# Ledger of designs, part 45: designed miniproteins, single chains, continued (4)

Each design is a single chain, and the fold is of that chain. pLDDT is the mean over its residues in the fold that is shown.

## One batch from the design tools (miniprotein)

Design m13544
Fold by ESMFold2-Fast:
Structure m13544 (fold): chain A 67 residues (1-67)
Amino acid sequence: MELPPNFTEEDYEWLVEYLKEKGVPEKDIHRLVQMTLRGLEDAEFESREEKREALKEALDKLWQAMS
């Protein structure tokens, strides 16, 4: 799987765990992660905390739109 240059494997794994903890169906996890990362692929982050906050916000919006 190709990750956008501004994201790491740790970010991907963190998103997967976050979605699992929220009870998102396994079949939807990969798609939601991909959509979230692609939506933020041109974003620049000053810190890991800022990156994680942006990822949570984008994920929550996508999940609400799908649910």
Scores: mean pLDDT 76

Design m13545
Fold by ESMFold2-Fast:
Structure m13545 (fold): chain A 118 residues (1-118)
Amino acid sequence: SKEIEEFLKKLRELIEELREEAERFVEGVGKEGLDELIKSIIESFSELDEKAKELLKKKLEEWTVEDLAYFIYKLLKSNPDIDLKELAGLMKALLIVTGHDEDKLLEELRKYLEKDGL
């Protein structure tokens, strides 16, 4: 949809804009600190499905781009009023730690959003 295209475009631009801040954040907290933060966020989801339980047992650096897209999608569903800059910064931090490409993440996230009718 046009709304999904505009949303993903804004996220793409913010991810690029926040690159240096995300790099400094990852340097400060480390891979282990980010892993703990992400797992704490997953545990705060209102319902834990099998995929969420799987991710809690998996090291963040081993996550696939599909795992990242799933996490971001669930975060958006749980927090519809989430600040887009904070979301983009978190997404960039995750991309730094996992080594995945931002365009691949946004494409996988698109698949979740299209299925949800957003």
Scores: mean pLDDT 85

Design m13546
Fold by ESMFold2-Fast:
Structure m13546 (fold): chain A 65 residues (1-65)
Amino acid sequence: SGTTDTETAAKQEEIVKAIESGSLTEEELKEMIRKYWKEVQGEELSDKAVDNAIENIKKVIEEEK
């Protein structure tokens, strides 16, 4: 079962909000990203890919301040 582009965008926004609010621990945030990617692509993300995703989201948040 895949996700639609709209569902993927909504889940990405949820991750962004979690990073921005600090509501999740680093471990919980990484699990959230891995779970969504696994649902979308059917594969587990490497640690580097997860770290890159978090850094890219942080960069977007900082640029929108």
Scores: mean pLDDT 71

Design m13547
Fold by ESMFold2-Fast:
Structure m13547 (fold): chain A 81 residues (1-81)
Amino acid sequence: EEEKREETSKAILDAAKYVNETIKLAQEVSEEDLKKAQEFRDEFVKTMEEMGKMSVDEAYKKAREMLEKAQKLYNEIKEKK
């Protein structure tokens, strides 16, 4: 379904924005949090590659999961500032 593909793409773009904002925020908090943010970015990149092999429904679920994880990490590091 085209709509699910668009929603998946939007979730991935939103997750990528959170990853970038988290890295910038972590630089102001601690080296440990910066490493954690960078490790999550690496995981995100690997997950995007794996999603290329998934069905539309599986990719949609995975994209939402990654967005939720990105939001949680961003909030966790933001609370430390």
Scores: mean pLDDT 82

Design m13548
Fold by ESMFold2-Fast:
Order: sequence, then C-alpha cells, then structure tokens
Structure m13548 (fold): chain A 93 residues (1-93)
Amino acid sequence: METVTIEQVVAVLEPFVEYMVKEGKIEIIEKEITEEHLLLKVRDTETGEELTLEANEGDLVEEVTARLLTFAARIYKEEEEAEAVLKKIEAFR
C-alpha cells in the first residue's frame, strides 16, 4: 500500500493542465498547492462544466489515481491525449 506526495501529483498533473490551457480546452479558476494539499478547479471551455481535483498528503495512490483518471477522462473525452494522460497516471504504481 503506497501513499502519494503532493509533489508526485503536481509532477503528473501540471504538464497536462498546461497543455489543455494552451489548447484553449480548459481555464483555471482556482489553484492552491501547499505541502499538505492540492486544490485545482478548472472550467471546460466547451461545456462550461466546472471540475475540481483535490489531493492530500498521505492519500492512497489508488484513490488519487482514480480521481486523476476521472478528471482526465472528463477533459479529454476519449481522445488520444486521454490515453497519454492515463499512462502517466499509471506511473504512480
């Protein structure tokens, strides 16, 4: 049983969020990163849906991976980019 650090979550999440913002697919509404928690709130530019990702220091890898997979799937909508994100998230194992 492995737990995550906020640094690990940021390392996986940041490149994909930056890519999606650059492509105009999402906008960042709120971003808070501390040593103990991460809160990221984004808006899908096509649907107007707001998505929130939260992770805490010591969360289980399986739980954080499930949250990241749900977040990526909602943003990428079964595109090739979603598969790339999923593979990177699996690197937490």
Scores: mean pLDDT 72

Design m13549
Fold by ESMFold2-Fast:
Structure m13549 (fold): chain A 111 residues (1-111)
Amino acid sequence: GELEGVKVLIVVDDTEEARELAERLKKALEEKGAEVVAFLEDPSVEEVVETALKNKADIVIEIAEEPSERSAELARALAEKGIPTLGLPVSASVEDAMALILDLVEEKKRA
Protein backbone atom coordinates (compact mmCIF):
# COMPACT_ATOMS: atom_id res chain seq x y z
CA GLY A 1 0.00 0.00 0.00
CA GLU A 2 0.94 3.68 -0.11
CA LEU A 3 2.20 3.53 3.51
CA GLU A 4 4.18 0.27 3.18
CA GLY A 5 7.02 0.20 5.73
CA VAL A 6 5.80 3.33 7.56
CA LYS A 7 5.81 3.00 11.37
CA VAL A 8 3.19 5.04 13.24
CA LEU A 9 2.84 5.75 16.96
CA ILE A 10 -0.64 6.84 18.11
CA VAL A 11 -1.15 8.91 21.25
CA VAL A 12 -4.65 9.54 22.64
CA ASP A 13 -6.30 11.47 25.42
CA ASP A 14 -8.10 9.44 28.08
CA THR A 15 -11.41 10.09 26.24
CA GLU A 16 -13.77 7.72 24.45
CA GLU A 17 -13.93 9.96 21.35
CA ALA A 18 -10.13 10.07 20.97
CA ARG A 19 -9.87 6.30 21.40
CA GLU A 20 -12.65 5.61 18.86
CA LEU A 21 -11.01 7.86 16.25
CA ALA A 22 -7.61 6.26 16.97
CA GLU A 23 -8.99 2.73 16.47
CA ARG A 24 -10.62 3.72 13.14
CA LEU A 25 -7.42 5.48 12.05
CA LYS A 26 -5.28 2.44 13.02
CA LYS A 27 -7.45 0.23 10.78
CA ALA A 28 -7.17 2.69 7.84
CA LEU A 29 -3.38 2.98 8.30
CA GLU A 30 -2.90 -0.81 8.40
CA GLU A 31 -5.06 -1.23 5.26
CA LYS A 32 -2.54 1.02 3.43
CA GLY A 33 0.44 -1.01 4.70
CA ALA A 34 1.50 1.04 7.72
CA GLU A 35 2.53 -0.59 11.01
CA VAL A 36 1.02 0.90 14.16
CA VAL A 37 3.94 0.16 16.50
CA ALA A 38 2.32 1.43 19.70
CA PHE A 39 -0.88 2.96 21.07
CA LEU A 40 -0.48 5.12 24.17
CA GLU A 41 -3.28 6.52 26.37
CA ASP A 42 -2.58 9.72 28.34
CA PRO A 43 1.23 9.23 28.25
CA SER A 44 3.95 11.57 29.45
CA VAL A 45 6.11 13.33 26.84
CA GLU A 46 9.10 11.20 27.97
CA GLU A 47 7.12 7.95 27.53
CA VAL A 48 6.12 8.94 23.96
CA VAL A 49 9.69 9.91 22.98
CA GLU A 50 11.14 6.70 24.47
CA THR A 51 8.49 4.52 22.76
CA ALA A 52 8.94 6.30 19.40
CA LEU A 53 12.74 5.87 19.49
CA LYS A 54 12.59 2.22 20.66
CA ASN A 55 10.13 1.33 17.87
CA LYS A 56 11.77 3.60 15.23
CA ALA A 57 8.50 5.43 14.58
CA ASP A 58 8.37 7.51 11.39
CA ILE A 59 5.46 9.65 12.59
CA VAL A 60 3.59 10.31 15.84
CA ILE A 61 -0.12 11.09 15.72
CA GLU A 62 -1.72 12.81 18.72
CA ILE A 63 -5.51 12.70 19.01
CA ALA A 64 -6.85 15.12 21.62
CA GLU A 65 -10.04 17.04 22.40
CA GLU A 66 -7.97 20.24 22.19
CA PRO A 67 -4.29 21.23 21.90
CA SER A 68 -2.52 21.43 25.27
CA GLU A 69 0.85 22.61 26.59
CA ARG A 70 1.81 18.91 26.58
CA SER A 71 0.97 18.77 22.83
CA ALA A 72 3.40 21.63 22.14
CA GLU A 73 6.14 20.07 24.33
CA LEU A 74 5.63 16.67 22.65
CA ALA A 75 5.91 18.13 19.13
CA ARG A 76 9.10 19.99 20.11
CA ALA A 77 10.73 16.95 21.77
CA LEU A 78 9.95 14.70 18.78
CA ALA A 79 11.16 17.34 16.28
CA GLU A 80 14.55 17.33 18.06
CA LYS A 81 14.73 13.60 17.19
CA GLY A 82 13.62 14.17 13.58
CA ILE A 83 10.17 12.65 14.11
CA PRO A 84 7.18 14.64 12.77
CA THR A 85 4.02 15.00 14.89
CA LEU A 86 0.48 15.33 13.54
CA GLY A 87 -2.12 16.72 15.93
CA LEU A 88 -5.74 15.78 15.27
CA PRO A 89 -8.91 16.93 17.06
CA VAL A 90 -11.34 14.18 18.12
CA SER A 91 -13.76 15.64 15.52
CA ALA A 92 -11.35 14.86 12.63
CA SER A 93 -12.48 12.54 9.85
CA VAL A 94 -10.41 9.44 9.07
CA GLU A 95 -10.34 10.50 5.39
CA ASP A 96 -8.88 13.96 6.15
CA ALA A 97 -6.42 12.48 8.67
CA MET A 98 -5.19 9.92 6.11
CA ALA A 99 -4.64 12.66 3.49
CA LEU A 100 -2.52 14.66 5.97
CA ILE A 101 -0.52 11.55 6.97
CA LEU A 102 0.19 10.63 3.34
CA ASP A 103 1.39 14.17 2.60
CA LEU A 104 3.61 14.27 5.71
CA VAL A 105 5.17 10.86 4.94
CA GLU A 106 5.84 11.92 1.31
CA GLU A 107 7.49 15.16 2.53
CA LYS A 108 9.75 13.22 4.95
CA LYS A 109 10.83 10.78 2.21
CA ARG A 110 11.85 13.74 -0.03
CA ALA A 111 13.93 15.33 2.75
Scores: mean pLDDT 83

Design m13550
Fold by ESMFold2-Fast:
Structure m13550 (fold): chain A 88 residues (1-88)
Amino acid sequence: MEKLLKELDELADEVLASKDAAEMIAKIKRLTEVAKELFSDPEAAKNRELQLRMVSILFALLAKAEELPPEDQPAVIAEVKALAQAIS
């Protein structure tokens, strides 16, 4: 769990530091894979602190997507929605 949590934080930071939609999309796809692995553990899925952390990441990613040109936003938002689905 600890290794996956660290990878999750590092990927989230990298998305928030990104300057282009293609990089954000690639990193959010990786973040979704890490989240799926994390939440495949029943204990992680029931962990309220981890759930709140993921919600915070989702809001931060959506806010970052809104800073992109309007033409790039739908593709990035679609990946954030995929991440949200992975943790629900």
Scores: mean pLDDT 81

Design m13551
Fold by ESMFold2-Fast:
Structure m13551 (fold): chain A 69 residues (1-69)
Amino acid sequence: MVPLEAVEAFTREDLLALFPELAEQLAAAGLDGRRVMTLTPEELARRLPGVDVARAREILERIAAHLRA
């Protein structure tokens, strides 16, 4: 499990550094790292235009791997 403290410290800037290609979509959706980590892949896909459930799952797994490192 990803520690809650690490999730709370994960900022919008950290999120944008991991996914610069999603910067416009994340800003438009008002999502920061903590908010994103509370979402299911299905919920994230609904909030980000052009992101399907498979891509949303990849995004969440990549964030979780980053926070576990």
Scores: mean pLDDT 72

Design m13552
Fold by ESMFold2-Fast:
Structure m13552 (fold): chain A 72 residues (1-72)
Amino acid sequence: SLEEAIEEALLEAGFDPDLAREIARKTVQKAKELGLTDPLDIASLTGAIAYEAGATLQQAVKVAKLVMDKLS
């Protein structure tokens, strides 16, 4: 699922399991609200939500790239 792909990317980027699950859930919910289907849009949204959750900019960029790779 989209949520599982995002959660896997967050785990690979070094996020703890509880935070990864929460960010993945928020990202999927927000993507649905905004009507986002493009991999780049979803990847960018994941990075933004991760950053708002307290991730470093480097970690947010890393997860966005991993999400893009998984959805491409």
Scores: mean pLDDT 88

Design m13553
Fold by ESMFold2-Fast:
Structure m13553 (fold): chain A 68 residues (1-68)
Amino acid sequence: LTEANVARVREATAHLPPEVQQVAIDGARGELSTDEAVQQAERLAGPEAAEIVRRALDDVRDWNLRAS
């Protein structure tokens, strides 16, 4: 489950700087909360990167719920 979540988040953030992608992966692993991951992404690469990270983690949540 976690590995599949990490793979999806890695794909969604592949175009971002590696440090931002790592923050998103940490969020997918549950090492950071979604809010913590988004805040770190904003500090590293600004609000656009933060929005992408939030969306990627949201998509993983919806996928785990078998999004309709």
Scores: mean pLDDT 79

Design m13554
Fold by ESMFold2-Fast:
Structure m13554 (fold): chain A 66 residues (1-66)
Amino acid sequence: SMAEIRALEERALEAARRGDVDAAVAYFERMIALGASDEELDRAGTRLALLDPEVARRMGELIRRA
């Protein structure tokens, strides 16, 4: 659901803020798996990229594979 996708976005941001790159990327990957829209992924990706360039790099790889 949209609510689940938004909850995953917030969990990803919290993980990125604490420096947990693997957790942040895993939450973002879960958003893709649940069918997050391009708009939802772009919003989450932009917010995450501002926190950590490594999260940004790994998210880009996931989007290309989706």
Scores: mean pLDDT 84

Design m13555
Fold by ESMFold2-Fast:
Order: C-alpha cells, then sequence, then structure tokens
Structure m13555 (fold): chain A 67 residues (1-67)
C-alpha cells in the first residue's frame, strides 16, 4: 500500500539521519520522530492521511538536519 511505501521511506531516512548525527540528543530526537511517523502511518485511515503524515515527517527530518 502507499502507506507501507511511505513508512519504509520514512524508516530509511530516519536511520540515515541517525547514522549521520554525532549529537546524542539529535540522534534520540530523530529516532523518536522516525518511530512516531511510522506509527502514525500505520494508523492512517486513508492514503491522503498517509501522504500528509509522510510529508510532515520529511519536513521535520530536514529541519533536524539543518545544523
Amino acid sequence: SAADVIARAARADGEAAVAASTDPAKREQTRRLTEETVERLRAAKTEEEASAIGNEGGRRFRELGMG
């Protein structure tokens, strides 16, 4: 499903961001954001909700990477 594809992408992006970070606090925040995003995607009732959750997750990951 679209939600599964987005969840897999969010997981991969989150893992890459954690691996790239040397700050323990940012690593933990990124890990939690990844888990939250994947959980929300699994709970999504429509593909539109899944797309919106994925887009918001991506935006927040980019904000965490701007340092």
Scores: mean pLDDT 77

Design m13556
Fold by ESMFold2-Fast:
Structure m13556 (fold): chain A 65 residues (1-65)
Amino acid sequence: SVPENLSPRLQALTQGFKDNILSQAKSKEELEELIEQFRKYLLGQGVPESQINEMIEYIKKEWEK
């Protein structure tokens, strides 16, 4: 499940980006590139690194299923 410590907005954003990234990624290399773009976007928005890491970890775990 999406990390409960995130705000409702960040939880929804995590789900949306997860679904989008997993549907677009055709290779592990493309997945890593999309995740890196997502990280840079969130850093630019001022999202704390701890929350960014939780969002990315969740996305990677969902991809590994």
Scores: mean pLDDT 80

Design m13557
Fold by ESMFold2-Fast:
Structure m13557 (fold): chain A 72 residues (1-72)
Amino acid sequence: SARAEAIRRAAEELRPGLLELAKKWGVNVDEVDKAIDEATAEGIARGLSPNQTKLLMVEAVMKLALEHRAAA
């Protein structure tokens, strides 16, 4: 699907920036990669746009960062 390919491309474009941000906040890189992959799969499954899926990825990574702070 052209939409699924566009979503996967959007994920790979956004991934370096989200990983850099997460590292600054002390979040585990493997957990962030997993969150991005899960958000990508959800976006495809739900038929979301690439931009909607990017927002879902940002939300997932921000949630991990907040949970990490709360646990400290």
Scores: mean pLDDT 84

Design m13558
Fold by ESMFold2-Fast:
Structure m13558 (fold): chain A 89 residues (1-89)
Amino acid sequence: TDAVVARLRAMRAQTTNPQLRRHMDAVVLGIRTGNVAMFAHSVQNMVQLAQQDPSLRPTVLDALSVVSQHPDPAFRAVAQAAAARLQAL
């Protein structure tokens, strides 16, 4: 969990897009509070943002790959489904 959060924070620090930063902050908060619903909503917002701005797709896919390593299967399932949806487009 801590390793996943640390990697997401590092990625957030490297992005210049303020909306992506906001959604990444909400993803981290969802993980830290165990709030799968908040996490899932924020992940969907990141996917939608990447669909609207293809330049953000690599960063969003990398973030979803990081979350796919989370020990909780609920967080992994959301991240894997989101990554598959974004890659299918």
Scores: mean pLDDT 85

Design m13559
Fold by ESMFold2-Fast:
Structure m13559 (fold): chain A 55 residues (1-55)
Amino acid sequence: RSAEIHAAMVAYSQALKAGDFETARALLARLGELGMPASVVAEEEAFLDAKEAQQ
């Protein structure tokens, strides 16, 4: 689990840097499934919504 969470976080950061919000959302959903707190997931989803609205 810890290794998968770390890998998903790294991939999420890479997707954000690339502007790939679709991949970032999929990775965020996976992080939630792996045990990321719902409050953190919700905060990141709001961040992604704001960034997508700018495209």
Scores: mean pLDDT 78

Design m13560
Fold by ESMFold2-Fast:
Structure m13560 (fold): chain A 61 residues (1-61)
Amino acid sequence: SLEEEAREIYEEVKKELPEDTDGHTRVALAVRRFLERHPDATKEEVLAFARIVQELVDEDE
């Protein structure tokens, strides 16, 4: 599911970035990783993915 993929990509992003990296940077890198895996993704899918990652960032703060 999109939610499972968002969690997997976000965990990868967290390992690559310093712990003090701001949420906007985490979301941006996760979206870039998603687009690399899904070059044909629609705008709606990208926005839905970004929203899920933003929720994960907000949970972690």
Scores: mean pLDDT 81

Design m13561
Fold by ESMFold2-Fast:
Structure m13561 (fold): chain A 82 residues (1-82)
Amino acid sequence: MKVKVVITIEYTEEDKEKTILLLIEIEKLAKELNGEIEKVEVLSKNKIKITILFPDEEKAKEFVKKVKELGKKLNIKVKIEI
């Protein structure tokens, strides 16, 4: 059973460059953990939603942990739902 991970990134105009870097790392980590990016939605000028499918729960959890760590390091607000 594939596991669906939904990431919502909320940013300010000042954080735009850091947000782009976070998005690049999210794509890289998803590929590394055999995740498929199902959907990318621009909800507003300061909100992006990304839906990723992982082959198993273990890889999904590892991805979530790494993305939370990156968001914290870059000081970007990231909401993750599994």
Scores: mean pLDDT 84

Design m13562
Fold by ESMFold2-Fast:
Structure m13562 (fold): chain A 94 residues (1-94)
Amino acid sequence: SILEKLREAYEQLPEAREEAQKLLASLLSAAGEKQLAEARKLYEELSSMSDEEIKKLSRDELVKYFEALLILNVVEPTEEIEELIEKLLKILEE
């Protein structure tokens, strides 16, 4: 999917993060409310998890939460969302 390609770009280079965020903003404006609602639900679910629980997530689950965080970081960036993105990236790189 295009979101999966944007995730890969975000992971590979710091400069690619800005481009990926701009592309996500464009996609969100075209398909927004349902994706945003789902992303918020996934964020609430992830934020209720301990670090131990997050480390036990499958790669597919980690990718799902990561994509949700990228969408939210474009629409409503917060320090908490950025910290969770960095945490998931470190786990995915291990």
Scores: mean pLDDT 70

Design m13563
Fold by ESMFold2-Fast:
Structure m13563 (fold): chain A 62 residues (1-62)
Amino acid sequence: SPLDEQIARVRRMLEVAKERQKEIEKKLAENPDDELIKTQLKSVKENIAWLEKRLAELEAQR
């Protein structure tokens, strides 16, 4: 169904975003005062929060 396809797509996007967060956190641990890395971390966390909210909304339609 179109709903199942959307859920699968959001789950894949969320997995990629979480892997990216781990990479950014590792870089920040090595460079704690790097403002660009901090901005990238904030951005990926906001993206993850949006994707998790979207996934919950789609799953609630089941």
Scores: mean pLDDT 89

Design m13564
Fold by ESMFold2-Fast:
Structure m13564 (fold): chain A 137 residues (1-137)
Amino acid sequence: MEAPRVTIVVTSIENPEVREVVEKLKEKLEKEGFEVTVVSLDEPEEQLIGLMLGSDAVIFVLDVSDEEGVERALEIMRRVREERPDLPVVVVLLNAPSEEALREAIERAREAGADKVIVVEDESDLDEVVEAVKKLL
């Protein structure tokens, strides 16, 4: 049987803090038997959508301080949900510059079709992301 496929879509991948979170999350998912693909939001939209539609689950890792990246990610999530409403989507939020920005990002992610929104403050929060993906499959 083929391993379940998870695509991680990332904003601000050039930020070392974001990259560290993504690499740790990838390692944790691979240890649980998932096949993990990491892609930047800088990739062409059609390629991102095609990859996500071919996945068993999608994780968006969003740097909340990157307002343009967050907006683009939410637009892509809405399009994916329109084409495949049953696709599990988990949103991971990092680097919120304020409590208000964090609250707005959570609300917008839910409105865009996220099944689960997780705020990552430390490495233990990544275990919650892994469990969310497992429960949605």
Scores: mean pLDDT 85

Design m13565
Fold by ESMFold2-Fast:
Structure m13565 (fold): chain A 60 residues (1-60)
Amino acid sequence: MRIERLRHVKEQLEENIADLEKRAEKYKDTDPEKAKFYQQQIEKAREMLERVDREIAELE
């Protein structure tokens, strides 16, 4: 079923968000522009995560 694939995508997105958050935090004081770039990537990943969560809920 599609749901197993969606759960895998969700796990990958959660891992990517965690990595991006660590990078954003590191650059916050040294390079705010890079921190902002990572923040934008986090927002996009979170939007995708919300869409995946919604689709999982709809398939249940």
Scores: mean pLDDT 81

Design m13566
Fold by ESMFold2-Fast:
Structure m13566 (fold): chain A 78 residues (1-78)
Amino acid sequence: AAHAARATALWASLSPAAREKLRQALIKAANSLPDPSKALPVEILERAKAEAAASEADPAVAAKIVALLDAQAAAEAA
């Protein structure tokens, strides 16, 4: 799917530091849920997108992380 290909390309374009920030945003999103084991993957991805946008000081890095999470959420929702 086009969304999965876009997510892969965005992931490849991220620095190791940006990849770590993405990982932390996903962990924080999962931990913010009352029961992460019962959450749909798209719910975790949408929460991670909000966390990355709010916490990342570099707007260019934040935009790449948000774009990757958005593309992945679109792929998971299919």
Scores: mean pLDDT 72

Design m13567
Fold by ESMFold2-Fast:
Structure m13567 (fold): chain A 62 residues (1-62)
Amino acid sequence: SVEEVKKEIEKTVEDGLAAGLSPEEIAQRVAKVLAEHAPTLSKEELIEVRKYVRELVDKVRA
């Protein structure tokens, strides 16, 4: 579901921050999560998740 993908993305960001990764490195990890789940999401769901990612990255200093 979209909510499960969002939760996994949020955990990916949290783990990256805890590991001291740069915003660019965190973005790359998030991109991998999106690629993994892309086949299970509709076009509209992908747009929603991508918007959420942008908002989340902006909050952690993109």
Scores: mean pLDDT 77

Design m13568
Fold by ESMFold2-Fast:
Structure m13568 (fold): chain A 95 residues (1-95)
Amino acid sequence: SMEEELARMKEFVDRYVEELREEGLRRLEEEGGERAIAELEREVEELLRALEERLARTAPTAPERMRELAREVARYFRERLEEVLEELRREAEER
């Protein structure tokens, strides 16, 4: 079902975001907070831009059901990435 597909995609996003969080924490330890956060923010913005461009390019030819799924996944991904960046920034400030 679409609900099962969405749940599966969210699990994939959660796994990716957790790996990004772990990588971010590692960079904070090794490189220093402000520089590591700035580099991660740039990488995240580039990734989000690339995803938005890909979705825009495929949307006109995709079935409506797939477009709805893609929009929900993209929104969830953005929200989760923003949460992780906030957590990493807080970690950097506490050190």
Scores: mean pLDDT 78

Design m13569
Fold by ESMFold2-Fast:
Structure m13569 (fold): chain A 73 residues (1-73)
Amino acid sequence: AEKAAQYFRAAAEMSRKGDYETAALVAERGAKLAEKTNPEAAKLFRQASDAARQGNHEEAIKLAEEGAKVAEA
């Protein structure tokens, strides 16, 4: 759970730096980790990755932060 939250925060940080390709990859890795321990967090990871790929970077960051909170719970 903690490790999945770290991937979520890393994805949000990469997006803020404008590295959207790395952010999408980190979010995908986080989704795979969260899928085994917290499927709800994994869903938020996938939504964040989709938003980033669609160019909705603000929504992607928001979803990544929300997923980190869910992964920590």
Scores: mean pLDDT 73

Design m13570
Fold by ESMFold2-Fast:
Structure m13570 (fold): chain A 73 residues (1-73)
Amino acid sequence: MKEEAIKKLAELLGVSEEDAQKLLDRLINNSDVPTKLTVEEIEEKLGIDPYLSREEFLKKLAEKVGASIEDLK
């Protein structure tokens, strides 16, 4: 469930649920909306390889928050 994934992402990144939702919208929809964390900072905080493709990054992100990529859309 997207709401549960947003809450988990907020806890893992140490940000508000609102900021986590903005980050997910940016990552999933390639949005230009400014966020408090860069993609590189998210990768470092979650222990995701910074050299992965966008698709592989999203798969790892979904895994870390206990959701599927489809649940994040």
Scores: mean pLDDT 71

Design m13571
Fold by ESMFold2-Fast:
Structure m13571 (fold): chain A 64 residues (1-64)
Amino acid sequence: SKEEEIEKKINEYGNELGSRLAREIDAEHPDATLEERLALMRQRVPEIDKEIENYRKKLEEEAK
């Protein structure tokens, strides 16, 4: 279905954003502990969620 296609694209995009975020944090804070890296990632979760929501809206609009 169209919904399944959108969901697959959203999952792929989310994975890309997560990988990019992890690389960015590692580059900026190479000496951070695991707990510190997780805290930094959590701070960016609302931003990532917003990017994913915007991408979903774009895909749904394009599906019309």
Scores: mean pLDDT 82

Design m13572
Fold by ESMFold2-Fast:
Structure m13572 (fold): chain A 109 residues (1-109)
Amino acid sequence: MPEKILNEIAKRMSYALTLAAQGTQGSEAERKEKTEEALKLLEESLKKAEEAGKKYPEHRESFEEMARASRETAENIKKAAESEDASVASGHILAGIGHVVDALLHGRR
C-alpha cells in the first residue's frame, strides 16, 4: 500500500521533469506553460507525500524524503526556467531527476 503511493508520487515528479525538459526546447510561451504545469504537479506530489506520511507512520521517513525531493525538484525547475542557456537548464533538470531517484531508493529501505 505505501509503496504504491510512493510510486504514484514518483511518477508525478518524473512527469513534471519531462514537462520542464520539453519547455527548455520550446518557445518562451511553451517554456512558461510547461514550467507552470510542472510546478503544479510537484505541489500535488508534496501534498500527497505529507498526507501519506501521516497515514503511514512506519514509512514517514520515506514520505518526508519524497516531500523534500518534490521541493528540491521545484527549485531546480524554477532555476531551469530562469536560465537562458539550454545546457545549464538541462543540468538543473538532471539534478531534479537525482532527487526523485534518491527518494525512491530511500523508500525501498
Scores: mean pLDDT 75

Design m13573
Fold by ESMFold2-Fast:
Structure m13573 (fold): chain A 67 residues (1-67)
Amino acid sequence: SMMAEKAAQLGREASLAAAQGDLEKAKAYIERLEEVLREARKAGDSAAEGNARAGLGEAKTILEQQL
């Protein structure tokens, strides 16, 4: 689905920003990804929900490791 692809792309961008230590950019992508997660759940798009959840987990983990 287009939403699943968008979730995957936002996850990659969030993780890249987190890895680069760009906290504001990482937070912005994480917020957009959380919005996609809400829309995916509302639409019943399991693929988009899975991609959004995975992307959020990875980005947050990388962000924590930058400490």
Scores: mean pLDDT 86

Design m13574
Fold by ESMFold2-Fast:
Structure m13574 (fold): chain A 64 residues (1-64)
Amino acid sequence: SVEEELKELIERLRKLSETLDPESQQNVNDIIDGAENLLKNKADNSTLEAFVKSLRELLKQIES
């Protein structure tokens, strides 16, 4: 499900944030907080899908 994909991406970002500098770590944490708020507020699937795409792009940049 889209919710499962988002949760997986959040965990990947959380683990990667441990390897980043403090400023990048804070930026990633802010993004994770946004994603968690979408899940908590039960945002619609289209909103969750848009966020999943954004997180995948962010992960690609960090992992590159």
Scores: mean pLDDT 81

Design m13575
Fold by ESMFold2-Fast:
Structure m13575 (fold): chain A 80 residues (1-80)
Amino acid sequence: AAAEAVAGTVEDAIRYLKEGDFKKAGILTVAALILAAGSGLPQEVIDALRKALRSLDEGNVEEAIKYLEKARDLARQAAA
């Protein structure tokens, strides 16, 4: 469902970031944020995705991965 889809999209975004595809990672992070907000996922998931996007805009890849991993884990928890 929506939480599982958000977690999967975030996992793909993390993979692209680690491969150096920052544009694809950004697109997937925005897609995950739109899906999370539209599906009523917990505010903590939305906040983590917003912080990941800010880190990407600042060029801080390590911080972006940290917030994406947090968003993924929180989304997986919400799917249970």
Scores: mean pLDDT 86

Design m13576
Fold by ESMFold2-Fast:
Structure m13576 (fold): chain A 73 residues (1-73)
Amino acid sequence: MTKDEILAALDAGLKAAVEAGEMSEAQAQKLRDLARRILDGADPEEIARELAESYGKMEYVEEIKKKIEELQA
């Protein structure tokens, strides 16, 4: 998948989640901002820790980091 395809899929998913009441628009916007930072080459560890702390999922830091590294490849 291209970066544009990933961003389009993410935006569609976030929009659907907000409409379903599963997350706020503020949370969706934060995820969009983080996705842009990831694709711009931000440190995967830093982004993973920030995401995990924001959502109370510190146990997933390594898993999130790995996914970010795959998106930056």
Scores: mean pLDDT 74

Design m13577
Fold by ESMFold2-Fast:
Structure m13577 (fold): chain A 130 residues (1-130)
Amino acid sequence: DELRKELLEWIKKRLSSLPFPPSQEDLENIFLEALYALLNNELPKKPLSEEEKEQLQVQIAQGIVDGDDQVLSAIREAERLLAEALVEVYGLPESEARAIADRVATAVVTRGLRQVLPHVRIRLDWSAWD
């Protein structure tokens, strides 16, 4: 997919513009922007507003609850692309990059699920996914 190649280069450019090490907030913002691109089949033309990020987190959480294959696929692809970009930009070991990407994806998804399902304990295991 041409979009996935363009998105990987876009994520790499975003990471290279940040001071090292990038903050958890910076990584979560990049992850949300990657999800936006995958779900809309278009690279973000500008940074997402706080309202757009909140709407996207709710959309993702609702898609997970509903078992929406498109949303689930987008989450897995965004995580994979972030891990690949971390390896290529910072020279991190693949296992460390995957652990960071998993942590970021879990944080974003958990926050969205807490908005959709308040007061519910959430346990996520992304390692069960290919």
Scores: mean pLDDT 82

Design m13578
Fold by ESMFold2-Fast:
Structure m13578 (fold): chain A 92 residues (1-92)
Amino acid sequence: MLEELRAEVARLAAEVNANPEDEELKARLARLHGEALILLARESEDPVGALERLAEVLRRDAELARARGDEVLARTLEELAERARREAERLR
């Protein structure tokens, strides 16, 4: 599963590089990448700490995306950040 997600992320990253103006494609890449990072954080030695750090990074990236006018990407990153935060709360 995780290896398949990494392969799909690599494929979508190449498509984004070929189509940098495609906001939906960028949002799709961010969603799959975020899902893979959440899975990795949950399997880490400090899952709560890893998920909390991931949520902070995703929120910062969402603010940067919004500043660039990438509203679809910003919303996707915000949703992933809240998911990571909620997952951390569940593991406490």
Scores: mean pLDDT 78

Design m13579
Fold by ESMFold2-Fast:
Structure m13579 (fold): chain A 69 residues (1-69)
Amino acid sequence: SSSTQSQAQTLFDQGRTLYDQGRYVEAAELFRQALSLQPDDVDIQRALAAALGKAGRPSEAQRVLDSIP
């Protein structure tokens, strides 16, 4: 629904703010929440992978990227 998309967008925006602050673990948590609401959103998947990579979790980042169609 549009409400679910708006919630995902808010979480994504908050995650990006944390990412810009170097708070990569917290950013990844918000991106995971956003992705749970919009599981087919490739931009959220890429953002999650980037945050995981920066957080020192490259294997998890690669698995997220491998899940993109």
Scores: mean pLDDT 85

